# Designed miniproteins, single chains, continued (3): the designs that were tried, part 114

Each design is a single chain, and the fold is of that chain. pLDDT is the mean over its residues in the fold that is shown.

## One batch from the design tools (miniprotein)

Design m11957
Fold by ESMFold2-Fast:
Structure m11957 (fold): chain A 86 residues (1-86)
Amino acid sequence: SAEEAKKYLEEAKALVKANASEADAAAITAYLDKAIAAIEKKDFVSAIRYVQEAARLAEQADLSEEDLKEIGRKLQAALDALEKAA
């Protein structure tokens, strides 16, 4: 559901803010915020693209393997929920 997708994105955002550098956190959370805004507009195609871009930036960030795995799991759960809502 859209509500589940937003929940997973907020959880991913919290992990990014706790574990990424300030610059990486700002870049990644900007795309997560765009994804949440797109969900609220029922623009699920844009929401999926923004989540995918956030995931790409997270993989390029100086995050531990464990943190990246947990963030990636939450972003994938959000994508799965968005695909079912579309």
Scores: mean pLDDT 86

Design m11958
Fold by ESMFold2-Fast:
Structure m11958 (fold): chain A 74 residues (1-74)
Amino acid sequence: EPPLSDEEYERFKAGALAYLESLLAEAAASSPEGQRRLLTFARLVRDHMLREAARLAPARTEEFAAALEAVLAR
């Protein structure tokens, strides 16, 4: 089955990063307990997104992983 086109991949990546950044913003605004729970959830979301990227755009997986890690390292 053909992988995503470059344009489709860039839209997928933009949506994935925006969602992860939204979770981290919510965590930053939360109580210490809420922050801990949301950060744990964000890591699970990252793992799920990496599995989807491996399926949809296998040639871009390393780039995508680096982009997700950059968001989580902020």
Scores: mean pLDDT 83

Design m11959
Fold by ESMFold2-Fast:
Structure m11959 (fold): chain A 88 residues (1-88)
Amino acid sequence: AIEEALRALKAAAEELMEHPLTREGAVLYAEALLAKYQGKDEEAAKLYARAKELLTKALAEDPEKTLADLRKLEPYVQEAAETIRAAY
């Protein structure tokens, strides 16, 4: 369930993001969450740092397009978060 929700988030990031930096950053963020779920804390930290840098740059270059792209991911982020909470 959790891994499926995180894979769906990654797929949505690959398919729905129009801005190239937002796409790369969102994909890396999804991969960071998956790595964290798998207990790969060092890998997760590296992926998260790269995702944050790319998303920050995208927001600086085109805030409107970047925010519109990220809003498309909100249902997938919500599903992943709810799936994690439901496991407890």
Scores: mean pLDDT 83

Design m11960
Fold by ESMFold2-Fast:
Structure m11960 (fold): chain A 62 residues (1-62)
Amino acid sequence: MSAAVKKAQQISTSGGLEGAIKGMEVLLEAGRKGADAENSTAGAQEALKITKEKLEKEKKES
């Protein structure tokens, strides 16, 4: 699993809404530059989905 995906998950879980936003930005930036753009592992894809869903959920709650 890539460091970008792990880092995004950590800051999303520990930073609350602010962390979720930063985590999503890290994942989007990594994807944009081609990091993890290719199919790497199911875990990496699941981490991205979880981070995105958390961001959307916290936006609705705020």
Scores: mean pLDDT 60

Design m11961
Fold by ESMFold2-Fast:
Structure m11961 (fold): chain A 67 residues (1-67)
Amino acid sequence: IDPEKLVKWLIENLSPEVAKIVKEAYEKYPDNLVEFLRLAAEKAREMGHKGEADYLETLARLVEKQQ
């Protein structure tokens, strides 16, 4: 998995508020894809974006299985 391509896809396909959360989470964990996705999911859930948070959590679990 290319982290930069994944981040770009998420930013282009998620709602603007969640895309901002994804950018901020990636800046905090640029070298840890699982932690970045988990942080983004937690922040999205806190902001009321439950569906997008569930998607990000699922993606984090799938990435973790590959590591």
Scores: mean pLDDT 82

Design m11962
Fold by ESMFold2-Fast:
Structure m11962 (fold): chain A 76 residues (1-76)
Amino acid sequence: SEREKAIAETVVGILIGGADFLLEVAKKETDEERREKLLAEAREMIEEARELLKRNPDFSQIYKEKVEENEEELKK
């Protein structure tokens, strides 16, 4: 339904935003172990967003691009 799609799209946005926040916090983290934990949490959020996008192929390509950008940042 349109309502269910709107909720799923909102969740995708929240997951991407949460991952972005964790990546920014990780950049300021000097403890390697704590930094790795933040990056792992960001990766889990990105993976969940990617799974939701696979189930909703009609969602905006912008979300897929944002997930790909965050995945690339995690490789650095």
Scores: mean pLDDT 85

Design m11963
Fold by ESMFold2-Fast:
Structure m11963 (fold): chain A 77 residues (1-77)
Amino acid sequence: SAAQVEELFEKLYEKAKELVKLYSKKNGLDIDELLAQVDKYMDRLRAYIKTLPDKQAIELLEKAIEVLEKEIEELRK
């Protein structure tokens, strides 16, 4: 459903922000610049997923979330 796609997109966005915050702290980078880049990429991704059937959008977003969760776990070690 469109509601499920939106919920997963929001979850992905929160995970992306968490990842760049951790990465910024570890590497001494400007967090505001990285967050601005996340916003740009998420806007582009939102436009793209709107062109997909809900099932494909859900599968794409779930896989993207899994990848980000793995990266976050590795950065926390």
Scores: mean pLDDT 86

Design m11964
Fold by ESMFold2-Fast:
Structure m11964 (fold): chain A 93 residues (1-93)
Amino acid sequence: MTLKDLIDEAIKTGDKKLLEEAEERIKKLEGGEKAVALGDLAIAYAKMGLKEEAEKYIEETVKLYLELGILNEKEAEAMKKELRKLAEEAEKE
């Protein structure tokens, strides 16, 4: 089962344990791949109504992009705002 399959199944079933398995796989990733996967995880938690976990992973995603030098401080703030907006929209689905 791919990381994407785990996240999609968790959203479909509401099974938080599948997102916890996804978290363990993401911990083994590095660089931009990890940052992208953390963002996907944040939106998945938002879709499941888990706002605290969603916010945690939004912060981790943005922090990693900033640490990697992919984003500067202004771009990081813009991404954080956009991810929070996507999470809010996902909760309304």
Scores: mean pLDDT 82

Design m11965
Fold by ESMFold2-Fast:
Structure m11965 (fold): chain A 73 residues (1-73)
Amino acid sequence: SMSAMMEREREREEAERAAEESRRLAKQGTKGTVDEMHAAAERIGELGRRHPLAREVTEEQARVLLRAALKKL
């Protein structure tokens, strides 16, 4: 139905915004402390839980931050 197509389009747009926000948080987090990287990764994880279509991107960005934090220890 047309209603279902509009719903999918809105969900995709929301997921794209969540993915963009996750990339922004990851970029800012990598310039901070280990604690700030962990906090940013947790926030990115929450975005992926709220927007399942963005989960692949949010999980990748959180993983990058957590790996960067481990290398600084």
Scores: mean pLDDT 83

Design m11966
Fold by ESMFold2-Fast:
Structure m11966 (fold): chain A 87 residues (1-87)
Amino acid sequence: SESEELRRRLEELVRQAKEAIEKGDYEKLKAIKKQAEELKRRAREVGDSETELVADLIVQAADAALKGDYKLARELLEAAEELLRRL
C-alpha cells in the first residue's frame, strides 16, 4: 500500500539521518530534510496522520542537526523510530 511505501522510505531516512549526524554531513542533512518534507506532504494527502507525524519528527530532527543541536536531533529520531515500530 501507499502507507507501507511511505513508512519504508521514512525508516531509510532515519537510518541515513543518524549516519549524516555521526559524520557531520551538512549537505546530506539538507537533502534528508527536503525528502522528509515531501513524505510529510504525501502522508497528509492520503490522510495518514501517524505517518505524517513521523515525517514531521524527521524534518524537525534534520533542522535541529543543521543548527548544530545533535542531541535534540537524536532524541527526535528515536521518537520517530519508536512511532514507526508501532505502525
Scores: mean pLDDT 88

Design m11967
Fold by ESMFold2-Fast:
Structure m11967 (fold): chain A 85 residues (1-85)
Amino acid sequence: MKYEVTVTVTFERPTTALPTVTITFSDGTTYTATAEKLTDTEFVATFTVPASLADLDYTVTVDLPAEDADLGYTVDTPGVSPLEL
């Protein structure tokens, strides 16, 4: 069975570039993706993870190019969910 992690990043103002999102699980496993633009301030990254990671805690890191590195943001991630077919 496969599971999905969704990360939504909301910036305080429009960014000029797509952010890179990294999730790190408590066992040290990492996944990195370039987020997709939803609005000028909202971006989403989705990750497919194995069932073995579904019960683990994870942390989120968001990277922007240097020109937007000072940009304030919030992260919304509901946790690991079953992948719907």
Scores: mean pLDDT 77

Design m11968
Fold by ESMFold2-Fast:
Structure m11968 (fold): chain A 94 residues (1-94)
Amino acid sequence: SLLEELEKEKKKLEEAKKSSEEFAKLAKELDEWARRVEEKARESLEKVEFPSEEQRQLGEDILEGLGLIARGVAFVIMKNYLDKKEKEKKKKEL
């Protein structure tokens, strides 16, 4: 199930945070970045004069989608960082 896969991914990230202070710091900075993206997008939307309530609601739905995208980008950056560290470790052991 999707929930089981999500729990496995969360567990791997938590284990990485425990094993590396550098990774824990990166994860925190990315969480803060994603939150700021959501806050700035919301602030921008509040300044828009929508022609109808339906258009305003669509704007709010898009804002929620942008928040999910920002978190997805943060996840990809974290995974890419771990992948690079693993490759560097393998090169040093050869």
Scores: mean pLDDT 75

Design m11969
Fold by ESMFold2-Fast:
Structure m11969 (fold): chain A 80 residues (1-80)
Amino acid sequence: DDSVRVTVRWFDEETGRWREADVPKSLVAEAAEEVARESRDLESERRLAREKIKEMVRKVENMTEEERRELRRRSRRLLG
């Protein structure tokens, strides 16, 4: 379901530690689609995915719960 969250894990080079964040599945899907558009090779796709993950996580950390709910509403509207 689009409202399901997924746990994203990445290595934070600035802190030297692994970080985890729960991200709305719709945000992950949107980032994955954008990466697929820009890349053809799996290697290029993975590089873009890493950059998109960093940016996405940063945005999610700065988002309020109300903004996350608004994102879910937008996802449903795009389907209709």
Scores: mean pLDDT 64

Design m11970
Fold by ESMFold2-Fast:
Structure m11970 (fold): chain A 108 residues (1-108)
Amino acid sequence: MSHSYLPEEEAEELKKKLIENLEKTTEKTKEKILELGKELPEETVKKYLEKIEKIKEEAIKEIEEKARDVVSTVAALIRYIGDLQDIVLEVRKEQKKIEEEKKKKELE
């Protein structure tokens, strides 16, 4: 079986574009978490931001190590975007729980 390995120059260009897209997506996700997390404890928000930084570093490392394997580098970016979406959903669930508890206190 032949893998679709890019020439070194094309691999470096792909790596740069993937890392740039990953960094842009990370910043947008952090901004969204900060906005959603306004009513969350600071420790909870910090935990999610630290988790994002950790998975970002792992994804960048995988992309850099596998830059010539297009399938593996694209798969790493897709997994990273999925992980970011899961974190956003978890933050939204915690926000909704706090909103429901706050609304219950205002009605009593």
Scores: mean pLDDT 79

Design m11971
Fold by ESMFold2-Fast:
Structure m11971 (fold): chain A 100 residues (1-100)
Amino acid sequence: SSQLEKFLQGLEELREKTEKELAELEKQGRHDEARHLMLWTLQMIRKEAEELNLEEAAEIAREGLETLQANRDAPMSELRALYLETVERVIEVVREEAEK
């Protein structure tokens, strides 16, 4: 599906962009902005996955969002790792759906 291919491309671009932005925000000590970026990005991913009826992708994004919210006081490095792992898992699932 052309919509799935566009979503996959958008996810890959978001992963690269947010990985770089998060590293820069962390270096600057802008931890609240880094948390906001991760939470906002996962919320947007979940919403788009739901609209495309990608139940597994939406569930992964939801679980990642809930885990980040529950562990707000964790070190930024741990939150960033969890965020990037969550986005990568969503990419893997969307890629599998696009190949069907």
Scores: mean pLDDT 88

Design m11972
Fold by ESMFold2-Fast:
Order: sequence, then structure tokens, then C-alpha cells
Structure m11972 (fold): chain A 84 residues (1-84)
Amino acid sequence: KEEAILELRANASLLIKYYHDYLVVVEGVSVDEANQRSKELGEQYQKKIDELKSSDTQTVRDEAEKLKKKAEEVKAKVDAALAA
């Protein structure tokens, strides 16, 4: 269970990092606005992770996998924009 929560947190952090890159590179928003939106997303995921601490290990693993896929999708969009 502890390992699953650490994986969930790691994947959430990656998603937030790539989301910040997405806002700056793809959306063209200011760094200050990207910082604010990324902070808000981080607060939302922290709340969700705290709620998931009372869930079974499989539910935590499933959520970690979903976040990993979302992070990969956002990263792909950033990479495509940087290559253009």
C-alpha cells in the first residue's frame, strides 16, 4: 500500500510538471499563470491522494496507472509542439 501511494504521488508530480510545460509551450500562457494553474492542479491531486489513502491497494494502483497515462499524453503534446 505504501509503495502504491508513493507511485501515485510520483505520477501526479510528473503530470503537474508536464502540465506546466504544456501551458507555457502549447497554450502560450505566462509563466506566472502557468505557476498558478499548476499549483491549483497540485492542490486538487493532493486532496484526491489523501482521500485514496483509505482505499484498497488495487484502487490506488489503478489511479496511479491513469495518472501515468495522462502524464505521457501531455508530454507527447509538449514534445510535438517543441518539434514544430
Scores: mean pLDDT 82

Design m11973
Fold by ESMFold2-Fast:
Structure m11973 (fold): chain A 65 residues (1-65)
Amino acid sequence: EDLLKSIEEAIRYLAETNDPELLKDFAERLGLSEEEVREIVEYYKQTGNPKEAAKRLLELREKKK
């Protein structure tokens, strides 16, 4: 899935850089809070599974519709 792949790449980049401005921009773009995105990035850092982290982020986004 194109969207899932893009989110996986973004989560990896956020985890690698630890840039709070990038995290804020990403959260705003997805309509999520900084805290919600931070929790997903922390999940990825803990598990090393970007696909599962991206799925959880998408589920969170869908739940807000």
Scores: mean pLDDT 79

Design m11974
Fold by ESMFold2-Fast:
Structure m11974 (fold): chain A 105 residues (1-105)
Amino acid sequence: MTPREKRIEENFRRILEGGTLRDEKNVEKLLKLSPEQQSQIFTNVTNKAFEKNKDEKDPKKIAEMIGRILAAIGDFLSGATDEEMKKVGEELYEWLKEEIERVLK
């Protein structure tokens, strides 16, 4: 796994832990969607993360959150092919399943 792939994985985890896509069935559904539909979902998750943190008063924490979300979206939307996006999605799904099982213990 490249440093970029690890960063995408970590950033997606942080977005999903925000509550919108943490459900395993939602992850399965996401992986069956087109890249355009996935992009719309990531935009919606980003907007929800911003809304949830709109009362945060620490500018450094806000900047870090924005940076992480933009990095995740940028890496996902960086002109990856359907095959590359599918591979990243498969790796992310396996990792998310393990992380969900770990948290539920």
Scores: mean pLDDT 50

Design m11975
Fold by ESMFold2-Fast:
Structure m11975 (fold): chain A 70 residues (1-70)
Amino acid sequence: PPKPAPLSRAEFERATLDPAAVAAFKEWLRQIGREDAAARLDPADPARVWDVLQELGLADEAPWLLRPGD
């Protein structure tokens, strides 16, 4: 699949997260045994979501968590 466009922390914190995408990411984290990381995810708190992405080395995947059209 094509690589998503990169985002900065500031851009991500200003964005509106897709609650369904965040929920899917939380479920995936739970499936791989990262319940601690899943518990920190809240679509209303983009800064916390960004911190989790950075810790997991998934910051470049951040665009997948945005609402379609953002």
Scores: mean pLDDT 74

Design m11976
Fold by ESMFold2-Fast:
Structure m11976 (fold): chain A 100 residues (1-100)
Amino acid sequence: STSKERIDELIAALESPDPEVRVKAARELGKIGSKDPRVIEALKRAALTDPHPEVRLAALQALLGINDLEVLKEVLRAVYEHDPHPQLRELAKETLETLE
């Protein structure tokens, strides 16, 4: 239901120099709930590589909302094993335990 142009704008906004813009983009992509592989890959990249924990959290929450279970489990495992923020690792562990 959301136009390709709007999706493309939001994917580009995930690479904004402003972390608040990246948080808003991740949240909006999560609300749209598109399973477009471009959306999934952009959110996965943000969840695993963004320098700001609030952006990684927003991207992770967006993936939870989209509910692609295979991708979600992959990202949760990677966050649990490798995220520098202890609270994000704990959230990923607890969430993954509910899905296993």
Scores: mean pLDDT 87

Design m11977
Fold by ESMFold2-Fast:
Structure m11977 (fold): chain A 95 residues (1-95)
Amino acid sequence: SELEEARKKVGGIMGTIMDMIKNGESFSAVKAKGLAMVNELTGELSVEDMEAVLVELERLREDLLSNADTPDAKRMESVVSVISEEVKAAVTQKL
């Protein structure tokens, strides 16, 4: 399903971001990697697939805001917000 595929794609990006944060990478490096991965995906995805990705990113953002109070979790939420805006911009460009 589109939702299942979106979860896999977002899971891959978030896994990379989580590993970078845990390894002590800078926020700028984590943000740059996240944006690069999202730009690669949005170049290949339909508008409908990008909308599914946005739904999954919003779900993760809400989960991070509800269940996390650590600096790493707040940094992850900030990166998720940035990549969500990039996906929204890509949707607008393709419309």
Scores: mean pLDDT 76

Design m11978
Fold by ESMFold2-Fast:
Structure m11978 (fold): chain A 65 residues (1-65)
Amino acid sequence: MDKELEERRKKYKEIAEAQKKVFEIFSKHPDDPEVWEIYQEFVKKHRNKKATVEDLKELIEKLEK
């Protein structure tokens, strides 16, 4: 009966998984200036706006290349 709660949980899991993936990439490439630069640009772009799941997925894609 709680479709709304189910949708919220799904979104939360997606965000949590994306954040975990970003952390894993950083832990593998801590001394890579390009990885740090991409992340810094992401943080600046979303300073006044909360990042969406799509924004986090885009960040992960850029970091994995």
Scores: mean pLDDT 71

Design m11979
Fold by ESMFold2-Fast:
Structure m11979 (fold): chain A 104 residues (1-104)
Amino acid sequence: GLEKLAEFYRELAKRARELAEKEKDEEVKEFYLWVAELYEELAENVSVENIRKLVEEIADKLYELSIKKYKPSEEEKADMEARKEPIIEETVKALEELLRALEE
């Protein structure tokens, strides 16, 4: 049921913290630690709405970090923005289907 999904997010949080410990770039390290905290919070209150919020927040922060670190061209930025919403919607849809299956 939902507890298995909560355990999954707790495992993702642990992996994010492990990635942070191995990371030498301070901003990328902080990103992984922040993602770990979001997964830990989600594990305490798993819902479709909270999953959507998490996916959107991670996507936004990852986009900001990518712009800051890699300084993509304006065309590359436009491509990244165009891909962001479809990826979020497809990810959320897959998670909604999984949550429905686990509640039944």
Scores: mean pLDDT 73

Design m11980
Fold by ESMFold2-Fast:
Structure m11980 (fold): chain A 109 residues (1-109)
Amino acid sequence: SVEDVLRKLQEVADEAYKELSKILSPKVVDVFKREVANLILRVRQLLEDGASLEAIKAEIDREYENIKKTVIEELKREGYSQETIDKALKIIDEFKEKMLKVVEEELAR
């Protein structure tokens, strides 16, 4: 169901928030949370409209690039080191891979 997909996406997001909270301030984690909430809302709209798996994956890729850009800009503004930025980006990349896996596994059934 749409709700099962969205629940699993939120579980993946919550894991990413937990990992980012170990290395980033609450302010930066809140920026990421807001961007991810927008992504999940957009995925809901696509699922309710009966969009293809390919279209949903393409939207996740587009929104992910926007999230990545926004988070990098905020990390640089807050004066984070390149080492910490790289660690945060690794967590965000793993988040994207897990989201794509959820969508692929749930919509292929």
Scores: mean pLDDT 88

Design m11981
Fold by ESMFold2-Fast:
Structure m11981 (fold): chain A 68 residues (1-68)
Amino acid sequence: MTITEKEREFVKKHPDATPLERVRFTIEVAEEYLAEHPDALDEAGNTPEQLRAVIERLRAEVERVEKA
């Protein structure tokens, strides 16, 4: 199951989830994907390093929103 597919399933199961909760779920799924497929490209063609950079950016946004 791709990161995008897991995101869609999360939205279906938790339609009341806030945007922040959805972003947190995306981070968890992306980290899980990296752990299981450390040398693979993701569905968007990102390298593991690029996917880590995306995760770091999302984590920073979550932290900023939580502090607001």
Scores: mean pLDDT 74

Design m11982
Fold by ESMFold2-Fast:
Structure m11982 (fold): chain A 76 residues (1-76)
Amino acid sequence: KLEELIKKAAEEAKKLIEKNPGQDIRITAEENGEVLGSAVARSPEEAYEAAKEAVEQAVEEGAKNPKVKVEPAPPP
């Protein structure tokens, strides 16, 4: 289940980066409205590692059924 969630988030992030070159993508993993993990992907190659990092962080914080959100990172 977690691996499937990571793969889905990674594919979504990769598609967003390919559609918007140069746009950083933020992946957040939350449970009960609390963000428990997050990571940023800056390239398609980083998408899987970022998704894995966000989901694994949430699980380490005690999430049992995290929900993943993939969106453009706000500009600095």
Scores: mean pLDDT 79

Design m11983
Fold by ESMFold2-Fast:
Structure m11983 (fold): chain A 90 residues (1-90)
Amino acid sequence: MSGIETLEKLVDEVESLTRSELGQEVVKKLKQLIEAIKNNADASVIQKLIDETEELARKARKNGEFSPKAEALIEKVLGMGLLELVGRES
């Protein structure tokens, strides 16, 4: 399975586990991150989306918005996004 297809499936799982408004904002940012990767966006744009998603996920975690399973899936998506940056030219 392609890296992008894996990312899309992981985000779909997070969305299925999400009921709160803040959780839906995290899902929206994860979808924006995947779209940026698919479109070969600049590394700075991808990094900004990762940072924004981490900030929203931190707020959601503090408020108990995600199950441990959803939190693990979010961390996996962000980790895969960071690996995409390692392969890009500066």
Scores: mean pLDDT 79

Design m11984
Fold by ESMFold2-Fast:
Structure m11984 (fold): chain A 87 residues (1-87)
Amino acid sequence: MPGLEALKKAWNPELREKLKEELLKEIEEARKRLEEEGNERDLAILEAIELFAEGREEEAYELLKGIVEPEELELIKKVAELLKMFL
């Protein structure tokens, strides 16, 4: 069953570690796909999400400055906050 059941189990230490590993694999695969496509904009957005999740906000802002709209920047921050829950 999808949805809320998976979220409840994310707070179990064993399942949290498994979800963390799967999430990190998905991020790495997304990065490789974007690099192969030459999609520099989306690659910069993905990199910035990871930097925000690591607390490297200054470097993330530098990557996104002039590339994204203010509304997109807020969405990127929210995605990074979700990622940080698994780190």
Scores: mean pLDDT 72

Design m11985
Fold by ESMFold2-Fast:
Structure m11985 (fold): chain A 66 residues (1-66)
Amino acid sequence: ALEATAEGARRALLALGVSEEDAEAVARSILETGSGRPVLERLREQGLSEEQLEAVEDAAVRALVS
């Protein structure tokens, strides 16, 4: 479900040290549009690493199957 995906992504971002505000923005994007990509792309422009992005994608996939 989108809610589980959003929660998985939020928790992964917080674990990586991303702010609560930015983690919530990604979760909100997933709930509203079905995708966190627009916000994740913005965070990448602000310095989020490829490794951090991969970890968030993996967490979102795990949430989808739980």
Scores: mean pLDDT 74

Design m11986
Fold by ESMFold2-Fast:
Structure m11986 (fold): chain A 117 residues (1-117)
Amino acid sequence: NLEEKAKKAKTDEEIALIAIEYLKEKKFDKAGELLEKIKNEELKQLLRFLYYLATNIELSEEEIDLIFKDEELKKAALALSEGKREEALELARKWIETLPNEELREKALELLDELSK
C-alpha cells in the first residue's frame, strides 16, 4: 500500500521513490503532494520534470526559467515545451544517470521508459 509507505517515508530518497510509483500509477495529485515535501532542490527539480512529463502539462519558457535552475533539466524542459519529446527524454535520461542513489536512478529510468510509450 503506497499510502502507508508515504506516511512512513522519512528521507528525500524514500519520498522520491514513492512519488515515482504514484506517477507510474497515474495518481498525479498524490505524486504532486509528495514532491513538495522533498527538501533537496536537485531531486525536487527532477521529480517536477517527471511530473510535468507524465501529466502532459505545457509550460511556457518563462515558467521553465523560474522552475528549473539546473542547466540540463532546463534544456530537457525546453525541448519538451517545443514538442521535442524524444530529445527531452534523452536529456532527462542522461541527467538521471548522474544521480548517486542507484535504486532512485533505476526507478526514474523505468518511469522514463513508460512515459516514452
Scores: mean pLDDT 81

Design m11987
Fold by ESMFold2-Fast:
Structure m11987 (fold): chain A 96 residues (1-96)
Amino acid sequence: SASELVQRVTDMVRQLLDQGRTDDVIKALEEARKAQLEDPRASEFQKNATEYYLRKAIEAIREGNGDEAVEYLGKAVSVMSTKAFETLKNGLEKAL
């Protein structure tokens, strides 16, 4: 389910941020943004929504607002393509 995928990704991000692995989290989110933009199967709406939410999540992480970051990340995961999601998951898992 979308809720289960959101929880898995947000739990990984919270764990990495608690470990001070902020740069690794930002890198994984940026790689997911790139994968979403490069996905020929994704709609313009899906690309724009994912990019917006991931940018907001990165901004919140840089500001030290983990709660806001996980809210935007949850929104991004709910709209992103399978390719973008797998890229995000793999990046976060490699950082753990």
Scores: mean pLDDT 85

Design m11988
Fold by ESMFold2-Fast:
Structure m11988 (fold): chain A 55 residues (1-55)
Amino acid sequence: SAAAVDTVVANLASAAREWGLSREALERIADWWVSQAPEEDRAELRAALDRLLAE
């Protein structure tokens, strides 16, 4: 769901700011979140996380 995707993206962005995570660490965390997401949400979550990491 969009709400679940938004929550994951917000949490990752917050952790990145708080802990100063490297891009490589963020990419590994993003891959893990996508693997844990329901199959129906994976494409949307991947796209949202890729957009976040491209900034």
Scores: mean pLDDT 75

Design m11989
Fold by ESMFold2-Fast:
Structure m11989 (fold): chain A 85 residues (1-85)
Amino acid sequence: MTITVVLYPDDSIQDIIDKVRAALEAAGVPEERIQRVVDAISSSKTSREAIETAVRLLTQVGEELGLEVDIVIGSDGTVTITLTT
């Protein structure tokens, strides 16, 4: 199954959290692990920092759970993350 998350530079920290949570839930990630990712993103001071934290942690979760993670960064700063289960 393929799950796509699109993070925009103008997304709020809460928008980023909501999108990341939905993707991890769809990927079957355990709630305890999802909550750790959400907590790390929520500690961000800017949307940019939240996006960078989301990219880093989704890559780590993918490695831990054997998910394929593909990341595409657009010229406008839009980040597209694809999780393959």
Scores: mean pLDDT 85

Design m11990
Fold by ESMFold2-Fast:
Structure m11990 (fold): chain A 82 residues (1-82)
Amino acid sequence: SMDEEILKALETLAEAGLVDESLVEEAKEAIRNKDKEKKKEILREVAKQLLEAFGLDPSKLPESLSEEDLKTFILGVAEIVK
Protein backbone atom coordinates (compact mmCIF):
# COMPACT_ATOMS: atom_id res chain seq x y z
CA SER A 1 0.00 0.00 0.00
CA MET A 2 1.02 3.65 -0.30
CA ASP A 3 1.31 3.89 3.49
CA GLU A 4 3.62 0.84 3.56
CA GLU A 5 5.73 2.42 0.79
CA ILE A 6 6.03 5.71 2.68
CA LEU A 7 7.03 3.94 5.93
CA LYS A 8 9.77 2.00 4.09
CA ALA A 9 10.96 5.28 2.55
CA LEU A 10 11.07 6.96 5.98
CA GLU A 11 13.04 4.01 7.42
CA THR A 12 15.52 4.29 4.50
CA LEU A 13 15.92 8.04 5.09
CA ALA A 14 16.38 7.55 8.87
CA GLU A 15 19.02 4.82 8.25
CA ALA A 16 20.83 7.34 6.00
CA GLY A 17 20.73 9.92 8.82
CA LEU A 18 18.61 12.35 6.79
CA VAL A 19 15.54 12.36 9.08
CA ASP A 20 14.95 11.72 12.79
CA GLU A 21 13.99 8.14 13.78
CA SER A 22 11.29 9.65 16.02
CA LEU A 23 9.43 10.85 12.88
CA VAL A 24 9.21 7.22 11.68
CA GLU A 25 7.50 6.23 14.96
CA GLU A 26 5.15 9.26 14.79
CA ALA A 27 4.26 8.35 11.18
CA LYS A 28 3.41 4.76 12.22
CA GLU A 29 1.09 6.08 14.96
CA ALA A 30 -0.60 8.64 12.66
CA ILE A 31 -1.23 5.93 10.01
CA ARG A 32 -2.50 3.45 12.65
CA ASN A 33 -4.87 6.11 14.08
CA LYS A 34 -6.05 7.31 10.62
CA ASP A 35 -5.08 10.85 11.67
CA LYS A 36 -4.85 12.68 8.33
CA GLU A 37 -3.87 16.05 9.85
CA LYS A 38 -1.06 14.56 11.96
CA LYS A 39 0.15 12.46 9.00
CA LYS A 40 0.41 15.56 6.77
CA GLU A 41 2.19 17.47 9.58
CA ILE A 42 4.76 14.65 9.92
CA LEU A 43 5.28 14.46 6.13
CA ARG A 44 5.89 18.24 6.02
CA GLU A 45 8.45 17.93 8.85
CA VAL A 46 10.19 15.07 6.97
CA ALA A 47 10.29 17.17 3.78
CA LYS A 48 11.74 20.14 5.72
CA GLN A 49 14.45 17.94 7.28
CA LEU A 50 15.33 16.65 3.79
CA LEU A 51 15.63 20.23 2.48
CA GLU A 52 17.90 21.13 5.44
CA ALA A 53 20.03 17.99 4.86
CA PHE A 54 20.62 19.12 1.24
CA GLY A 55 21.54 22.68 2.28
CA LEU A 56 18.21 24.17 1.21
CA ASP A 57 15.97 26.55 3.17
CA PRO A 58 13.03 24.60 4.71
CA SER A 59 10.89 27.78 4.47
CA LYS A 60 11.03 27.24 0.67
CA LEU A 61 8.71 24.21 1.04
CA PRO A 62 5.41 25.39 -0.55
CA GLU A 63 2.45 25.67 1.87
CA SER A 64 0.12 24.50 -0.94
CA LEU A 65 1.60 20.97 -1.12
CA SER A 66 -0.94 18.18 -0.66
CA GLU A 67 -0.30 14.93 1.23
CA GLU A 68 0.15 13.25 -2.18
CA ASP A 69 2.72 15.87 -3.27
CA LEU A 70 4.66 15.36 -0.02
CA LYS A 71 4.61 11.55 -0.41
CA THR A 72 5.83 11.81 -4.03
CA PHE A 73 8.73 14.06 -2.95
CA ILE A 74 9.72 11.80 -0.02
CA LEU A 75 9.52 8.60 -2.11
CA GLY A 76 11.66 10.22 -4.83
CA VAL A 77 14.38 11.25 -2.37
CA ALA A 78 14.41 7.76 -0.78
CA GLU A 79 14.92 6.14 -4.23
CA ILE A 80 17.89 8.45 -4.96
CA VAL A 81 19.47 7.71 -1.54
CA LYS A 82 19.26 3.87 -1.92
Scores: mean pLDDT 84

